# Ledger of designs, part 61: designed miniproteins, single chains, continued (4)

Each design is a single chain, and the fold is of that chain. pLDDT is the mean over its residues in the fold that is shown.

## One batch from the design tools (miniprotein)

Design m14102
Fold by ESMFold2-Fast:
Structure m14102 (fold): chain A 87 residues (1-87)
Amino acid sequence: SAEELLEKRRKELEELVGKEKAEEQLEISREIAEVLREIGRAIDKELEIRKEIEKTPDEEKRKKLEEELERFRKESRERVVELTKKL
């Protein structure tokens, strides 16, 4: 399970670097994991919008979807920047 793996990784780090440094490393790792998770979500959403664009023969609706994609990409970049400020 994920909980068992996390506990094993925690103990391994504590053995190598001591408790304080292990806790710092785990906090950094969790923050990095949040950034990577947000990036993954952004990629999935972009692919969904791109598929909608490809399926849309209406030029006006297609343009609106392209504008939505551009706004989403900007918002996603801003979210990643905010998350990386914690690192």
Scores: mean pLDDT 79

Design m14103
Fold by ESMFold2-Fast:
Formats: structure tokens, sequence, C-alpha cells
Structure m14103 (fold): chain A 77 residues (1-77)
């Protein structure tokens, strides 16, 4: 289960990296996403990272803000 969850996370992050390539990102959202992802990665909590990512993306008010969070998560991972 953990290995499949890790594979799903890796696939999602790879797709997100391709989707945000060349797009404008919100710098504050990028920094917030990066710090949050870095914290979960340091603890080895991939499930926590996925949940945090889903929440931040769902609460994003704009495409630029959403792309910022995704870029931060991708960079920290």
Amino acid sequence: IDAQLEASTDEFLAAAKEEIAGKEIDEKAYEEGYELAKKFVAKGQKTGLMLAMAVMVSLSESEKERNGYLAGFVEAY
C-alpha cells in the first residue's frame, strides 16, 4: 500500500511538473508550498504531503496561486 501510494505521488508530481512548466507562478504560494513539502519530506510522510498538497490546491483562488503551490511541492520533493 505504501509503495503504491508513493508511486501515485511520484506520478502526480511528475504530471504537475509538466503542467506548470513555462507557466506563471505566485512566488508566495511557491515559498509556502516548498516549506510545507520540505517539512513532510524530512519526516518521510508522503501521505501527509499528498493531503497538504490537495488542501492547498483546493483552497487556491487562482491558477497562478495553484501553480505556485504545485511548483513548491515539486521542487521540495
Scores: mean pLDDT 74

Design m14104
Fold by ESMFold2-Fast:
Structure m14104 (fold): chain A 95 residues (1-95)
Amino acid sequence: MSQVDIVISDIDTVRREAVQVRDQVQRLYDQTGDPNLQQQIQQLDSMIVRLDRGRDIAQQGRTTGDQRLTDIAQGTVDSARSQIDNTRSIIDQVQ
């Protein structure tokens, strides 16, 4: 599998995880009313938009062979994984 194909696959996986974590945070917010959880929902929504853009960039990198576009998309994946891990940590602290 090429690096760009791995990145596209990773974006699809991380986006699915982001949606699941967002749904978990939404349920917890509905129970607690904690404004910090509302902030996390907003950050996750923004991140999902960035992942969608990152997927388009990765597809363009695949079509053109531009390694910079693949690297940008990889950075989006890495950033999203860090944000999901941080959000999961916050969920664990509130529960």
Scores: mean pLDDT 88

Design m14105
Fold by ESMFold2-Fast:
Order: C-alpha cells, then sequence, then structure tokens
Structure m14105 (fold): chain A 76 residues (1-76)
C-alpha cells in the first residue's frame, strides 16, 4: 500500500539524517582541533616555541580522539 511505502521512506530519511548528524559532529570536532593545532604550530614560528609546541600537541591529541570516535562509527 502507498501509505506503508511512504512511512518506510520517511523512517529511512530520518535514520540517514540522524546518522549523518552524528558523524558530522565528530568530523567537525576533529577538523576544529586539527585547525587549532596548525594555528599553534604556526604561532611557534613567531612566538614562544615551547608553549606553542605544547598547545599544538594538546589540540592534535584532541583531534585524534574525535578521529578515533569517527572511525569506530564507520567500523560497524
Amino acid sequence: SRRRLEELLERAREEVEKGLARFREEFMKSVEYSMEAIKYAVLGLTEDKEESTEKTKEYNEKSQEYDRKMQEILAK
């Protein structure tokens, strides 16, 4: 019946949208932390190298954490 087909298509859209929203959040966090790591790496060329290196490491580790979470979602 048409009503059942419409219901199944609506549910399929909702599931895809939820999955994409979750993946997008993890991906955007990984990107944001990678960009911060690059920023501090660049600042280390013109400012306190030791502090900038430490910040670069911190943000790179945070980026890797969200990358791992994203990979866990894809590995299912």
Scores: mean pLDDT 75

Design m14106
Fold by ESMFold2-Fast:
Structure m14106 (fold): chain A 72 residues (1-72)
Amino acid sequence: SLSVTELVRKIAEETVNELKDKSPEEIVKAAYEKARETFRKLAPALSDEWIDLVAAQAAYYAKKIVEEREKA
């Protein structure tokens, strides 16, 4: 099974690849929402604060991938 960190990075990478032609803001928002939905389903007993933190990490990784692509 994947660690939380590996799953967060995978969600960010998949979201960027799925929405390659969308704006950076749309990609980052989608990564956040996808991570929130994924972790809520996997761990429904976890606090909203913890899920928000993990979703923010996925959004951060997505932002970094997009920024690197824009610099190329």
Scores: mean pLDDT 83

Design m14107
Fold by ESMFold2-Fast:
Structure m14107 (fold): chain A 80 residues (1-80)
Amino acid sequence: MEELERQREEESRRIEEEARRELRERFELLSEAVSEGGMKAIKVIVEKRAEGKLEEAREEAEKYSKLTNEKTKEILKKLE
């Protein structure tokens, strides 16, 4: 019965590795999307701070933080 136990363990490990690989791929895509939008957001934030509009700068930062969290939750939901 060694072969059956080994195959069961190998299947479990493969499923885990596959899930981790998919999670990494989706995280990389999200990171790339955020990096492009994030850099633009940073420029806007810096400009608003230079104008003395601190509240608008904070709103911009919160907006992007919220988008990242929502996208992450959506990706995790698709992995279920």
Scores: mean pLDDT 64

Design m14108
Fold by ESMFold2-Fast:
Structure m14108 (fold): chain A 99 residues (1-99)
Amino acid sequence: DPLAEFERLVDEIVELLQELLGVSEDTARLLVFNALTGEVVKPEELMKIYGLSEKKAKEAVELQKRLSELVLENSDLPTLERLRLMLEELRRRLEEKKK
């Protein structure tokens, strides 16, 4: 079921973003959909709307930009494969943070 797989991948990415950035589920979901669509969010917007600190807002925008780049670089791949690439990038970043 492609819809169930899409929902599963999005939920896993959201969970990893929450762990990496210390943000709410709503903020993490925004970052995922912005990465997929190429929508740009400014740190000031995350601070005003989602209550992030300046440091966390900048980290979130940087990570969203990297995920957007991965999506754009792999625009020839199906959406599910692009989500898997985002998931692998986030897993790698979590392992790096543990060191």
Scores: mean pLDDT 85

Design m14109
Fold by ESMFold2-Fast:
Structure m14109 (fold): chain A 76 residues (1-76)
Amino acid sequence: SREEALRAAAETAEILAKSYQHLGDTELAEKFQRLAEAARAGNVEEMLKLLDELISDPRVSEATKKILERMKEALR
Protein backbone atom coordinates (compact mmCIF):
# COMPACT_ATOMS: atom_id res chain seq x y z
CA SER A 1 0.00 0.00 0.00
CA ARG A 2 1.02 3.66 -0.28
CA GLU A 3 1.02 3.97 3.51
CA GLU A 4 3.41 1.00 3.81
CA ALA A 5 5.63 2.44 1.04
CA LEU A 6 5.73 5.86 2.76
CA ARG A 7 6.57 4.32 6.15
CA ALA A 8 9.33 2.14 4.64
CA ALA A 9 10.70 5.17 2.75
CA ALA A 10 10.76 7.30 5.92
CA GLU A 11 12.54 4.56 7.92
CA THR A 12 15.13 3.92 5.17
CA ALA A 13 15.79 7.64 4.61
CA GLU A 14 16.20 8.20 8.39
CA ILE A 15 18.82 5.41 8.59
CA LEU A 16 20.70 6.81 5.58
CA ALA A 17 20.56 10.36 6.99
CA LYS A 18 22.15 9.18 10.27
CA SER A 19 24.77 7.16 8.37
CA TYR A 20 25.86 10.14 6.23
CA GLN A 21 25.80 12.45 9.28
CA HIS A 22 28.14 10.00 11.09
CA LEU A 23 30.48 10.09 8.06
CA GLY A 24 30.52 13.92 8.18
CA ASP A 25 28.59 14.37 4.92
CA THR A 26 26.14 16.94 6.25
CA GLU A 27 24.76 17.87 2.80
CA LEU A 28 23.68 14.29 1.97
CA ALA A 29 22.49 13.76 5.56
CA GLU A 30 20.25 16.85 5.21
CA LYS A 31 18.81 15.63 1.88
CA PHE A 32 18.01 12.17 3.33
CA GLN A 33 16.46 13.83 6.40
CA ARG A 34 14.29 15.98 4.08
CA LEU A 35 13.29 12.79 2.22
CA ALA A 36 12.26 11.17 5.54
CA GLU A 37 10.23 14.28 6.49
CA ALA A 38 8.53 14.37 3.07
CA ALA A 39 7.65 10.66 3.42
CA ARG A 40 6.16 11.19 6.90
CA ALA A 41 4.12 14.13 5.53
CA GLY A 42 2.95 12.08 2.51
CA ASN A 43 4.45 14.71 0.20
CA VAL A 44 5.06 12.48 -2.83
CA GLU A 45 6.00 15.43 -5.10
CA GLU A 46 8.86 16.49 -2.77
CA MET A 47 9.94 12.84 -2.34
CA LEU A 48 10.23 12.32 -6.12
CA LYS A 49 12.26 15.54 -6.46
CA LEU A 50 14.66 14.50 -3.66
CA LEU A 51 14.90 10.92 -4.99
CA ASP A 52 15.90 12.21 -8.45
CA GLU A 53 18.54 14.49 -6.88
CA LEU A 54 19.97 11.65 -4.74
CA ILE A 55 19.94 9.06 -7.57
CA SER A 56 21.89 11.56 -9.74
CA ASP A 57 24.45 12.34 -6.99
CA PRO A 58 27.84 10.67 -7.64
CA ARG A 59 28.53 10.53 -3.86
CA VAL A 60 25.63 8.08 -3.36
CA SER A 61 26.67 4.42 -3.80
CA GLU A 62 25.18 2.26 -6.57
CA ALA A 63 23.66 -0.06 -3.92
CA THR A 64 21.90 2.90 -2.25
CA LYS A 65 20.74 4.21 -5.67
CA LYS A 66 19.03 0.85 -6.35
CA ILE A 67 17.17 1.17 -3.03
CA LEU A 68 16.12 4.74 -3.95
CA GLU A 69 14.97 3.64 -7.44
CA ARG A 70 12.80 0.90 -5.87
CA MET A 71 11.39 3.51 -3.47
CA LYS A 72 10.56 5.77 -6.45
CA GLU A 73 8.77 2.90 -8.26
CA ALA A 74 6.71 2.07 -5.13
CA LEU A 75 5.40 5.69 -5.12
CA ARG A 76 4.00 5.46 -8.68
Scores: mean pLDDT 87

Design m14110
Fold by ESMFold2-Fast:
Structure m14110 (fold): chain A 130 residues (1-130)
Amino acid sequence: SRQQLLQQMVQLVQQILANQDKIGELIAKIKTASDAEKVKLLKEIAAIEQQNIQLAQQVIDLGEQAQVPDRILNLARITLDSNKKALDYVNEAIKNIENLEQYVSRYLHHGTIAVVHNQQLLDQLEQMLQ
């Protein structure tokens, strides 16, 4: 049913937000880490971002099936784009550890865009379930 599709979308968006919290914890660890440990932590962040990209695509696919209004579905499309850009900056940080702070700053910018739009998406989907 449409309600089941919307509930699945809510669950996936909640998982993306939980993954973003985990990334925040990993970024905090980078500040005191050795260079070798920084690379390891960045690779863990990249793996979580890749998972978030897959989850965001599933949200879009379910939203199209559920005939979610384009106004709401565009929030999911913005988060997908932002997570892809965030992953690019994490991968660039791994290659350029000497410029780490610059790439982490760019990552945080796109990560914040993804979080804000996922929060808005969650609110809209929960309202649709009322």
Scores: mean pLDDT 90

Design m14111
Fold by ESMFold2-Fast:
Structure m14111 (fold): chain A 89 residues (1-89)
Amino acid sequence: AERLREEARRLYEEAVRLGEEAEKTEDPVERVELLKRAAELMARALILYVRALEEAGELSREEAEELIAQTEELLKKTLEELEREREKL
């Protein structure tokens, strides 16, 4: 559990850093690519954190699977929206 939480924290910190770089860039294509990477890392961090909570007994397996599925669906929609924004450029 602790190892999964530590890995999740590292991925979260990297995602935040990429988001900050996206805010600083003047290139709209680079901004979209940075936001896509940030979204992917954020989703991975959330999934690992949910698995850590399940392993610690703080979430049931069913609750963990539902949260992971919701996170994956949100990531898919976010990536589709960012790709649409890229196509406008």
Scores: mean pLDDT 86

Design m14112
Fold by ESMFold2-Fast:
Structure m14112 (fold): chain A 83 residues (1-83)
Amino acid sequence: SHERHEVLAETARRAAELLREAGLEADIPEFLTKVMSHLSKGDVEGALKTVDELAKEHNDPELGERLKKLVEETAKRLKEIDK
């Protein structure tokens, strides 16, 4: 649906902004490809694991926490749309 596509596009934009602010612009394409694939399939656990792996690799728990909140917010929005 258009609404589902729009939520995913907004999430990708916000996640990219968070990575840029953290100095991780080079990691954006791979991270977004993985996390958006998980979210598009309703695999919230896979998306959260992708966030944890990025945060651990860069020793940035604050970025990890911000991205987890974004993933959880997006999953909730997608679940409401898929009713």
Scores: mean pLDDT 86

Design m14113
Fold by ESMFold2-Fast:
Structure m14113 (fold): chain A 84 residues (1-84)
Amino acid sequence: MVSTLSVGAVGTAAAEEGLDLEQMKEAIRHAAFTVAKHGGKELLGEYRSPHDLEELLEAAKEAAEEASKEFGEEVKVVVREGAP
């Protein structure tokens, strides 16, 4: 019940093109809701295109807050650069 239960759910958010920006936002939102639904506390998203990172971060924060309110569980979103 403790120790290693603090696992962040990793969402595949490989934005290859700006055309996929909306898909990235939807994926992050979906992941945040899934994490909250399972009682998870962290959502880790990888992002390969830093040009839209701010937009994705904003969407992720809103999704995490919405999911936290919906399920009564606090989740935080961590977005990092995609793999090299």
Scores: mean pLDDT 57

Design m14114
Fold by ESMFold2-Fast:
Structure m14114 (fold): chain A 82 residues (1-82)
Amino acid sequence: KEEAYQKAKEEARKLIPELNVTDKDKVLEIVNKYLDEIGKAESELELRKAVQKLMDELLKYADGVDVLRFLEKILPLLKETL
């Protein structure tokens, strides 16, 4: 669980440039905050709720298509944290 969570964080950090945002530091802060919430999820429902919050926050800073591509790449890694 802990290894899968750290792997998801590292992968998410690498994918932030693909979001095409100008404030990369703010986006990294948001990603780290909501990945911490995802890491605390004990069920698929809690995971889905935390992912939805991450998506809603990222949509304030990035284009929807870029956000969806980012989530598609990290979701399999996040499921390994359950």
Scores: mean pLDDT 74

Design m14115
Fold by ESMFold2-Fast:
Structure m14115 (fold): chain A 78 residues (1-78)
Amino acid sequence: GEEGLKAYEEALARLQALSPQAYAQFVADNEARVAALQAEVRALLEAAGLPQAVIEQAVAQTRQLVRGEMGLEQLKKL
């Protein structure tokens, strides 16, 4: 939710202040993970036989929800 996204952005700001290199690497890794999950979601929805327009909309919306949650979870593992 919105609080999770805020917590993620605050944690990213702290990481950037502490180490700009670690920040750049983390952002790149998180974007790669989000892209991989979008591809997996697309494959699952295609296998379920959903219309292409519905698949494209769902995949686009998934990025907005997952970016903050996945990022926060991965930051906690650092």
Scores: mean pLDDT 74

Design m14116
Fold by ESMFold2-Fast:
Structure m14116 (fold): chain A 73 residues (1-73)
Amino acid sequence: HMEEAVRYLEELVRIIQELGPTPESLELLAKAFRAMRTGTPEESVRVAREALDEARRLKQEKLEQTIKNLLDS
């Protein structure tokens, strides 16, 4: 249902705000919006979930890169 997709989208936006907007993070957001606009309810939920999972991976990767950069100094 759309309500579930909207909840995933809201969480995705929050993670992107924390990470700072990058072309990659904005592409995830655009994919989620397109699926919600043009896809079936089932497809919208699936794409929003996938985008959220990928955003969470990017957040962890950025943290790992920050730690490595600190150790490199």
Scores: mean pLDDT 76

Design m14117
Fold by ESMFold2-Fast:
Structure m14117 (fold): chain A 78 residues (1-78)
Amino acid sequence: DLERAMELAREAGEIMKRVEELEKNGELTLEDIEEALKRLEELRREASGLPNPGLSRFGQAVAEEVMEHLREKKEELE
């Protein structure tokens, strides 16, 4: 399940990249951040279900790191 862990990490990275692109263009909204956080929580839960404990922890950590960055951006917009 290395491939699945890598896919989850890649998707988390793409979510972060999209949020950064919206922010760069002045188009980022609180709703965009909330939807991104919701998707990242889903990815974290998927990672927690991976049978390899190391890959499960890795996938969860990647999602949690991106979620933390997005929470910081949310506070900036509030």
Scores: mean pLDDT 82

Design m14118
Fold by ESMFold2-Fast:
Structure m14118 (fold): chain A 68 residues (1-68)
Amino acid sequence: LSPEVAATAARIVALLLRKGPMTEEQLAKELGVSRETVREALDYLEKQGVIKREVVDGEVRYSLNPNI
């Protein structure tokens, strides 16, 4: 994982914890990073089971995956 993607992944987790579910577009804008970097970080976090993908009203949102 590149240092940029790793740093972005950490920021995504912090942002989702504070603000709740967000779209890829919202994450890219809030973090000031490219959508490509956000996609790579989201893919990594999803593969690690840290976040989950959900579709709400036809829009893909990401949220923290709680151990429940």
Scores: mean pLDDT 81

Design m14119
Fold by ESMFold2-Fast:
Structure m14119 (fold): chain A 58 residues (1-58)
Amino acid sequence: SLDNPDKLYVPNLPSTLIRIKVEAAAKNKVPILTENPHDKIVPELAEKYGVKLEVVDS
């Protein structure tokens, strides 16, 4: 759910801002929320930094 304050929501942003948000999530050890399961950038960065990725259906 997007209403979870312990998770970092990563919308469809410019790649530089996505990277910064994913790195911040990794540093703070919080999972990432995304609405775009087919977005290659967010899953790849989450895997690279070892961050849990949660896909939101809406």
Scores: mean pLDDT 68

Design m14120
Fold by ESMFold2-Fast:
Structure m14120 (fold): chain A 59 residues (1-59)
Amino acid sequence: SDVEKLNKELKTLGLPDVDEELVKKAKKYGITSPEQAKQYSRIFGVDKEVKDVAREILK
């Protein structure tokens, strides 16, 4: 599943696991990897909701 794949990548980076609901929201915004989440958290002009979802993944 997408949740298992993302959590495996997060463990490689030393980050905590995320919930299935958060992964579903991230996928709606095209965030499917920690690298994309990192990019979205830094970009100007991205909606605050998208940025908050990205930061929740990387916390």
Scores: mean pLDDT 77

Design m14121
Fold by ESMFold2-Fast:
Structure m14121 (fold): chain A 99 residues (1-99)
Amino acid sequence: SHMKKKKELLEIAIKVVEIIIERIRKEKLPFDEAFQKAFKELGLDEETKLEVAEIITSKLVEILEEKGITADEFLNMDREELIELLEEVKKKLKEELKK
């Protein structure tokens, strides 16, 4: 089912964001490294990685545009600001899951 696949991908995306937040918070990793390690930890295949990455990045871009944050500003965010932004991404993904 297309709807079942969407729900499963959203649940995986939420889990990926949770792992990213935890690794940034505890290990002080940059976003890109935390992202790659989250995918490795969950053992996702390449197709699922691409679909989940697209879901997360689309939601992240939406929030950045709503807040007027540029790509350069995003790349230079401090850890606390980045965690707050990722918590908002997680919240939006959870709201989408309820639809």
Scores: mean pLDDT 83

Design m14122
Fold by ESMFold2-Fast:
Structure m14122 (fold): chain A 75 residues (1-75)
Amino acid sequence: SAKELLDQAIEEARKAGLEPVVRLLTLAKQAYDEGNYDLAIELLKKARELARSAGHDRVVELLDQAIEEIEKEKA
């Protein structure tokens, strides 16, 4: 589920020491929990760009999956 993917992405970002990514993912999870899927997706895309620039492929992979799941829920 999108919630499980978000929780996994937050934990992987914490392990990697990506503080700005952790912050964006925490805000994205809050937006998702509030039903604001558009804001959640926007924040996840920003977090994905930062993780990609930092070379953390696992975080990028989890964020790609989370974005896809939320977009399916929004459709």
Scores: mean pLDDT 86

Design m14123
Fold by ESMFold2-Fast:
Structure m14123 (fold): chain A 61 residues (1-61)
Amino acid sequence: SAALEATIRAVIADLKAAGLSDEEVRANVRFAVRQLGARLGLSPAEVAALLALADEMVAAA
């Protein structure tokens, strides 16, 4: 959803502003996405899709 994507982008921006490397940002975002997926009851496939999207967002930012 647009809201989930906006949340992921905000987390990436905040971590990058804190001076984390792309590798550190990816690790933190992957953890956050998995926690969010568990909270929202997302399927493993939906979580995998969000993780792939998050990795692309980190690379693009």
Scores: mean pLDDT 81

Design m14124
Fold by ESMFold2-Fast:
Structure m14124 (fold): chain A 58 residues (1-58)
Amino acid sequence: DEEARKKMAELLGVSVGTINKARAGDIEAKLYVQKKQIALGQQQGAKAIAAHKAKLAK
């Protein structure tokens, strides 16, 4: 899915070409994308919790 790849590239801050290489079996690209996904997930989880608490605990 080209659109899904573009969205993933934007979320991770990488090029669509990097996503395509990872899917094609490039180990370096796969590891890079996985690291970005893990970091993004951790950041979004922490920020979502902090933002929600900040709004509720004025």
Scores: mean pLDDT 73

Design m14125
Fold by ESMFold2-Fast:
Structure m14125 (fold): chain A 65 residues (1-65)
Amino acid sequence: SMLEEALARAQAAGGGGAAAGLAEARKHNVPLSRETLERAVELAEAGRDAEAAAVVAKGIQEGGG
């Protein structure tokens, strides 16, 4: 799934915060949008893990948008 791919990519980038948020979304089956997943991965791969984690957290709080 796109979420599992995003989680793997965030973990590979060393983005622990983004990875933790994505793992919670997966655990609770929260539907995160493709745009949210892609933005979170781009930020994590750029070394901006705190911003990536915030994007994931916002997506979860807004019901997966």
Scores: mean pLDDT 81

Design m14126
Fold by ESMFold2-Fast:
Structure m14126 (fold): chain A 66 residues (1-66)
Amino acid sequence: GETARRFVRLVAEGVGKELSDEEIDELARTLESDPEKGAQKLKEVLGLTASVEDLVRAFEAYREAA
């Protein structure tokens, strides 16, 4: 849903990259259905140095706070 899309946008903005709405929607859907796979794709698309485990934890923390 919208929480996962917001998380993806915030991470992209944090690294100074812009994603299309289509890319955000795809990453958000993958992150909600399979958090590890979604985190791995997000890491690859944005070139993140964070581990997949750290990204999954960050998403769960963000979801709890939302």
Scores: mean pLDDT 83

Design m14127
Fold by ESMFold2-Fast:
Structure m14127 (fold): chain A 70 residues (1-70)
Amino acid sequence: MEEQLRQQEQEQKETLKRIDEILARIDAGEVSPEVMDEASRVLSRAQTLPPGEIQAKVQELLDRLEAVTG
């Protein structure tokens, strides 16, 4: 059980880094179809992970997407 928790923590960290990279691109004004597609894929992946720190980052990404897409 603990080994699987460590693996899930690692996947959460990698997903958090991806969300941060997408947020940085949006904040820089790089709102492109490629960035939007990457955001959608990351959001789908995040739904398969247990709730935790990732939920806050997912919400931040959703808020940013709403702000830039209307």
Scores: mean pLDDT 76

Design m14128
Fold by ESMFold2-Fast:
Structure m14128 (fold): chain A 57 residues (1-57)
Amino acid sequence: SLDALIEELIAQGKSGEEIAKAVLAHMEAQGWSPERQTAAVLRAIGAALDEEFKKKQ
């Protein structure tokens, strides 16, 4: 999991630059473009925010 990789690197005290490099390498290995990853993350965040916002409103 990408999130698990990020958490592991944070726990190891890696810098943001090192974490970014590892994340990019992971995405490259999976064959996903940065655009595709960003679009998927933004859609998921948007859906979650909309759902929570509607609960309050």
Scores: mean pLDDT 67

Design m14129
Fold by ESMFold2-Fast:
Structure m14129 (fold): chain A 78 residues (1-78)
Amino acid sequence: GPLDEALRRLEEAIVRGDVDGVAKLMDELGVPEELRKAALAAAQGDIDEAARHLGVEVPDSPSVLIERILARIREHQA
């Protein structure tokens, strides 16, 4: 559905380091400030800062952190 497509585009933007694209998609999704900061930090490669905004321990893989960001956005939209 539209949410799944938006989250896929967000994941691709984070992986590419497209900070401007991430900011635009996060604003369009209307997510809380903490999730927005986590996604922007992840797009910048700042995994420690992203984990801090999520309130989680730094994972062994950046992909795990990105999956957690997407899961939090799904939860917020439910």
Scores: mean pLDDT 83

Design m14130
Fold by ESMFold2-Fast:
Structure m14130 (fold): chain A 75 residues (1-75)
Amino acid sequence: SEQEIKEILQTLEEALKLPDKAIIEFKGKKLSKYGIFKEALKVVYNLSEEEAYEKFIELSVKYTDEEILKELKKA
C-alpha cells in the first residue's frame, strides 16, 4: 500500500543518517541498514526476498545509498 511505501522510505531515510553498523527497529524487527534497503525494495517494487537482494546488489554497484533512496522515491 502507499502507506507502507511511505513508512519504509521514511525509515530508510532516517537509517542513512545513522552509523553504518547501526541496528534499526522496524515493525518489531531489528534490521541492519542493508536489511532496511531490502525491505524498502520489497515494498516499493513488490519483490521477493531473493529479487530484492539481487536488485540491491545491482543498484549498489551503480549508486550511492542516498541515490538508491532517491530512485526508490521515484517508483
Scores: mean pLDDT 82

Design m14131
Fold by ESMFold2-Fast:
Structure m14131 (fold): chain A 91 residues (1-91)
Amino acid sequence: GPTIPEEKLMEESTEALARMYLSVSKKELKELKEKGWSMLEAFGNVNGEKNREVNIQNALNMTFTEAKLLAMESLKDEFEDYEEALEKLSK
């Protein structure tokens, strides 16, 4: 897979990735963060039914990595070069 500088993604808020892939507003993302929901759980994923507390903890730990993977997969279809995809994420 492509190499993305972690410093750039750490400076980018989860908000930018969520808005790019989930079309959520800044207000909606704030509400999701207050509830400790992952982006997947926010959409009523069936997996959310299983051990919600444990699932939320695992999802939060995975959210950044999963968001990066989803971002890279979605942007791969839109852009031929992952360096171009990284520039888009930085905006």
Scores: mean pLDDT 46

Design m14132
Fold by ESMFold2-Fast:
Parts: C-alpha cells; structure tokens; sequence
Structure m14132 (fold): chain A 81 residues (1-81)
C-alpha cells in the first residue's frame, strides 16, 4: 500500500497537485488489476483533489464517474453480500 501512504502524506501536506498524480496512478493500477473498489476510490480521490484545486468541472466529472462506476459494478463491490 505504498501509494496509499504517499496519498496520505500528500493530503496531510495540502499538496493536492501530488494527490492528483498519486490518484491517477492508483486508478491505472486498479484498472489493470480489476480492483473495483480501488477504481471507485481513485475516482472519488480525483474528484476531491480537483475540488481543492478549484477545478469544479473536473471535480464534478470524477464524482459522476465514481457514482456511475459504483452503480455499474454494484454486484462485484457487494460480492460478499
């Protein structure tokens, strides 16, 4: 979980440009690994980082992507239920 640790440090330091870079890397890795929870988390983190940077259009885009992804993959995300 090296990326999660780097993400936490970037958030603690208020470095939202770095949060974007880390979240984008997390998204790519989650997509490559079929990690549905990781993809949803990465989209949510991208949305938050863009909002903190004042990019409301991008923030809303990634919020929408996160919500649509969660709905589309609800079965996989709730597979243990």
Amino acid sequence: KELVEKLSEAIKNGDYEKVLEIAQEMLKKAEENGDYKGVAFAYSMLADAYRKLGDEEKAKEYETKANEYIQKHARELAAQD
Scores: mean pLDDT 81

Design m14133
Fold by ESMFold2-Fast:
Parts: sequence; C-alpha cells; structure tokens
Structure m14133 (fold): chain A 71 residues (1-71)
Amino acid sequence: SLEEQLRKRRELAHQIVVDMVVGLAKALGREDLAEEIRKAAETDPERFVKLSNEVFAELERWLREEMARRR
C-alpha cells in the first residue's frame, strides 16, 4: 500500500540521515557528539535535531578555517 511505502521510505530516510550525521561528527573528530546523536536518534527527537545542528555548526567552522588558510 502507499501508506506502507511511505512508512518504509520515512524509516529509510531517517536511518540515512542518522548515519550521515554520526559519520560527519566522527569525521570532524567529535566521537562524543556521534555517540550522543546515535542515542538521541532513538529516544529524543528534539535532542537529535539540536545535536545535528551542532555537527553542522562544527562543519561550518571547519570550512571557514580551511578557507582562511587559503587566503
């Protein structure tokens, strides 16, 4: 059914997003953040969003520093 397909797509999308954010946190050297994100993904959606935003803020900081080194 369409409802089953949408549920499976949402579950897959959520899993991909979680894996991506956890992987990014680890790549940025933030293994502490990666572990918290993994735990929050299952139990605390608000915490998951907040921690994901922290990962993207760290990525933006890293990119700004990298760009500054090239100037």
Scores: mean pLDDT 80

Design m14134
Fold by ESMFold2-Fast:
Structure m14134 (fold): chain A 59 residues (1-59)
Amino acid sequence: SAEEEARRSAELAKKGIILSVFELESDEGKSTLVRWEGKLTDEESEKFKKKALELVKKL
C-alpha cells in the first residue's frame, strides 16, 4: 500500500539512505540506473541484492 511504502521510505531516510532511479535514452535504446547511497548493514545490503536479483529473474 502507499502508506506502507511511505513508512519504508521514511525509515530509510532516517538512516541516511537515498534511493535514486535514472532513465537514460540513447540511439541504442533505454538504460535504467538504480542507485542507493547511505550506511547499510550487511543484512540490509544482502536483502536489497536478493530483491534486485528476484526482480531480474522475473523479466
Scores: mean pLDDT 66

Design m14135
Fold by ESMFold2-Fast:
Structure m14135 (fold): chain A 64 residues (1-64)
Amino acid sequence: SDAAEADALIAELEALAAAETDPQRRRGIQTVIRQARALKKEGRVKDAIDLLRLALKSHAAYLA
């Protein structure tokens, strides 16, 4: 389900935040997680998934 996909993406970002050594980047990831959780609570699950996917793509591009 979309809700399960959003939860999986949130868990992936939480793991990245835990591994992040830069406080500013960690804060940025945590902000995205909070926004995604708020969107999920509002029933905007697809918007939450899109936000989470963009954040993961941005993090991957930074590490490349």
Scores: mean pLDDT 84

Design m14136
Fold by ESMFold2-Fast:
Structure m14136 (fold): chain A 94 residues (1-94)
Amino acid sequence: SKKTTALLKALQVAIENKDAEALQKTSKELLTECAKNPSECGAPLLLHYEILLNEKIITEEQLGRVRVVLAKYDIKDPSQHEKLAVDLTTAILS
């Protein structure tokens, strides 16, 4: 969708700028969209981070930390989105 594409571009920009506030906000919005529209990103959320690795936006080490974080949370549970967004931001900017 147009919204998912815009959020993924915002995610990339926040990572490149090392902007923790923008990254946390965009991550939370992306998680909310993935939970509402699983067919657009739900199950393949990790795939978006793998694309960022392929595009040299993140490292293998950063992707490894993202995998660990995503495995600990249920993306379908909106009550977990705040903490998950914080932990994803830490995984990328550490």
Scores: mean pLDDT 82

Design m14137
Fold by ESMFold2-Fast:
Structure m14137 (fold): chain A 68 residues (1-68)
Amino acid sequence: ADEEDALEIAENAARYAKAQGKKSPTLEEARKIMEAVRDAVAANFAPYADKVRELLTKKEEEFIKEME
């Protein structure tokens, strides 16, 4: 339950971060937004931090590929 909850929150946070990142004038600023969200979500779910970071890193990579 806790792991599934953490991953669901991470998925929703990734969607929010991507929407905010699209408004950024540079990839560097978009990346900072994605990384800040990743760190915040991972910190809130310490036992699942690695899985949260893995999920959000994949979402960041997908977003950066869309921007390039």
Scores: mean pLDDT 74

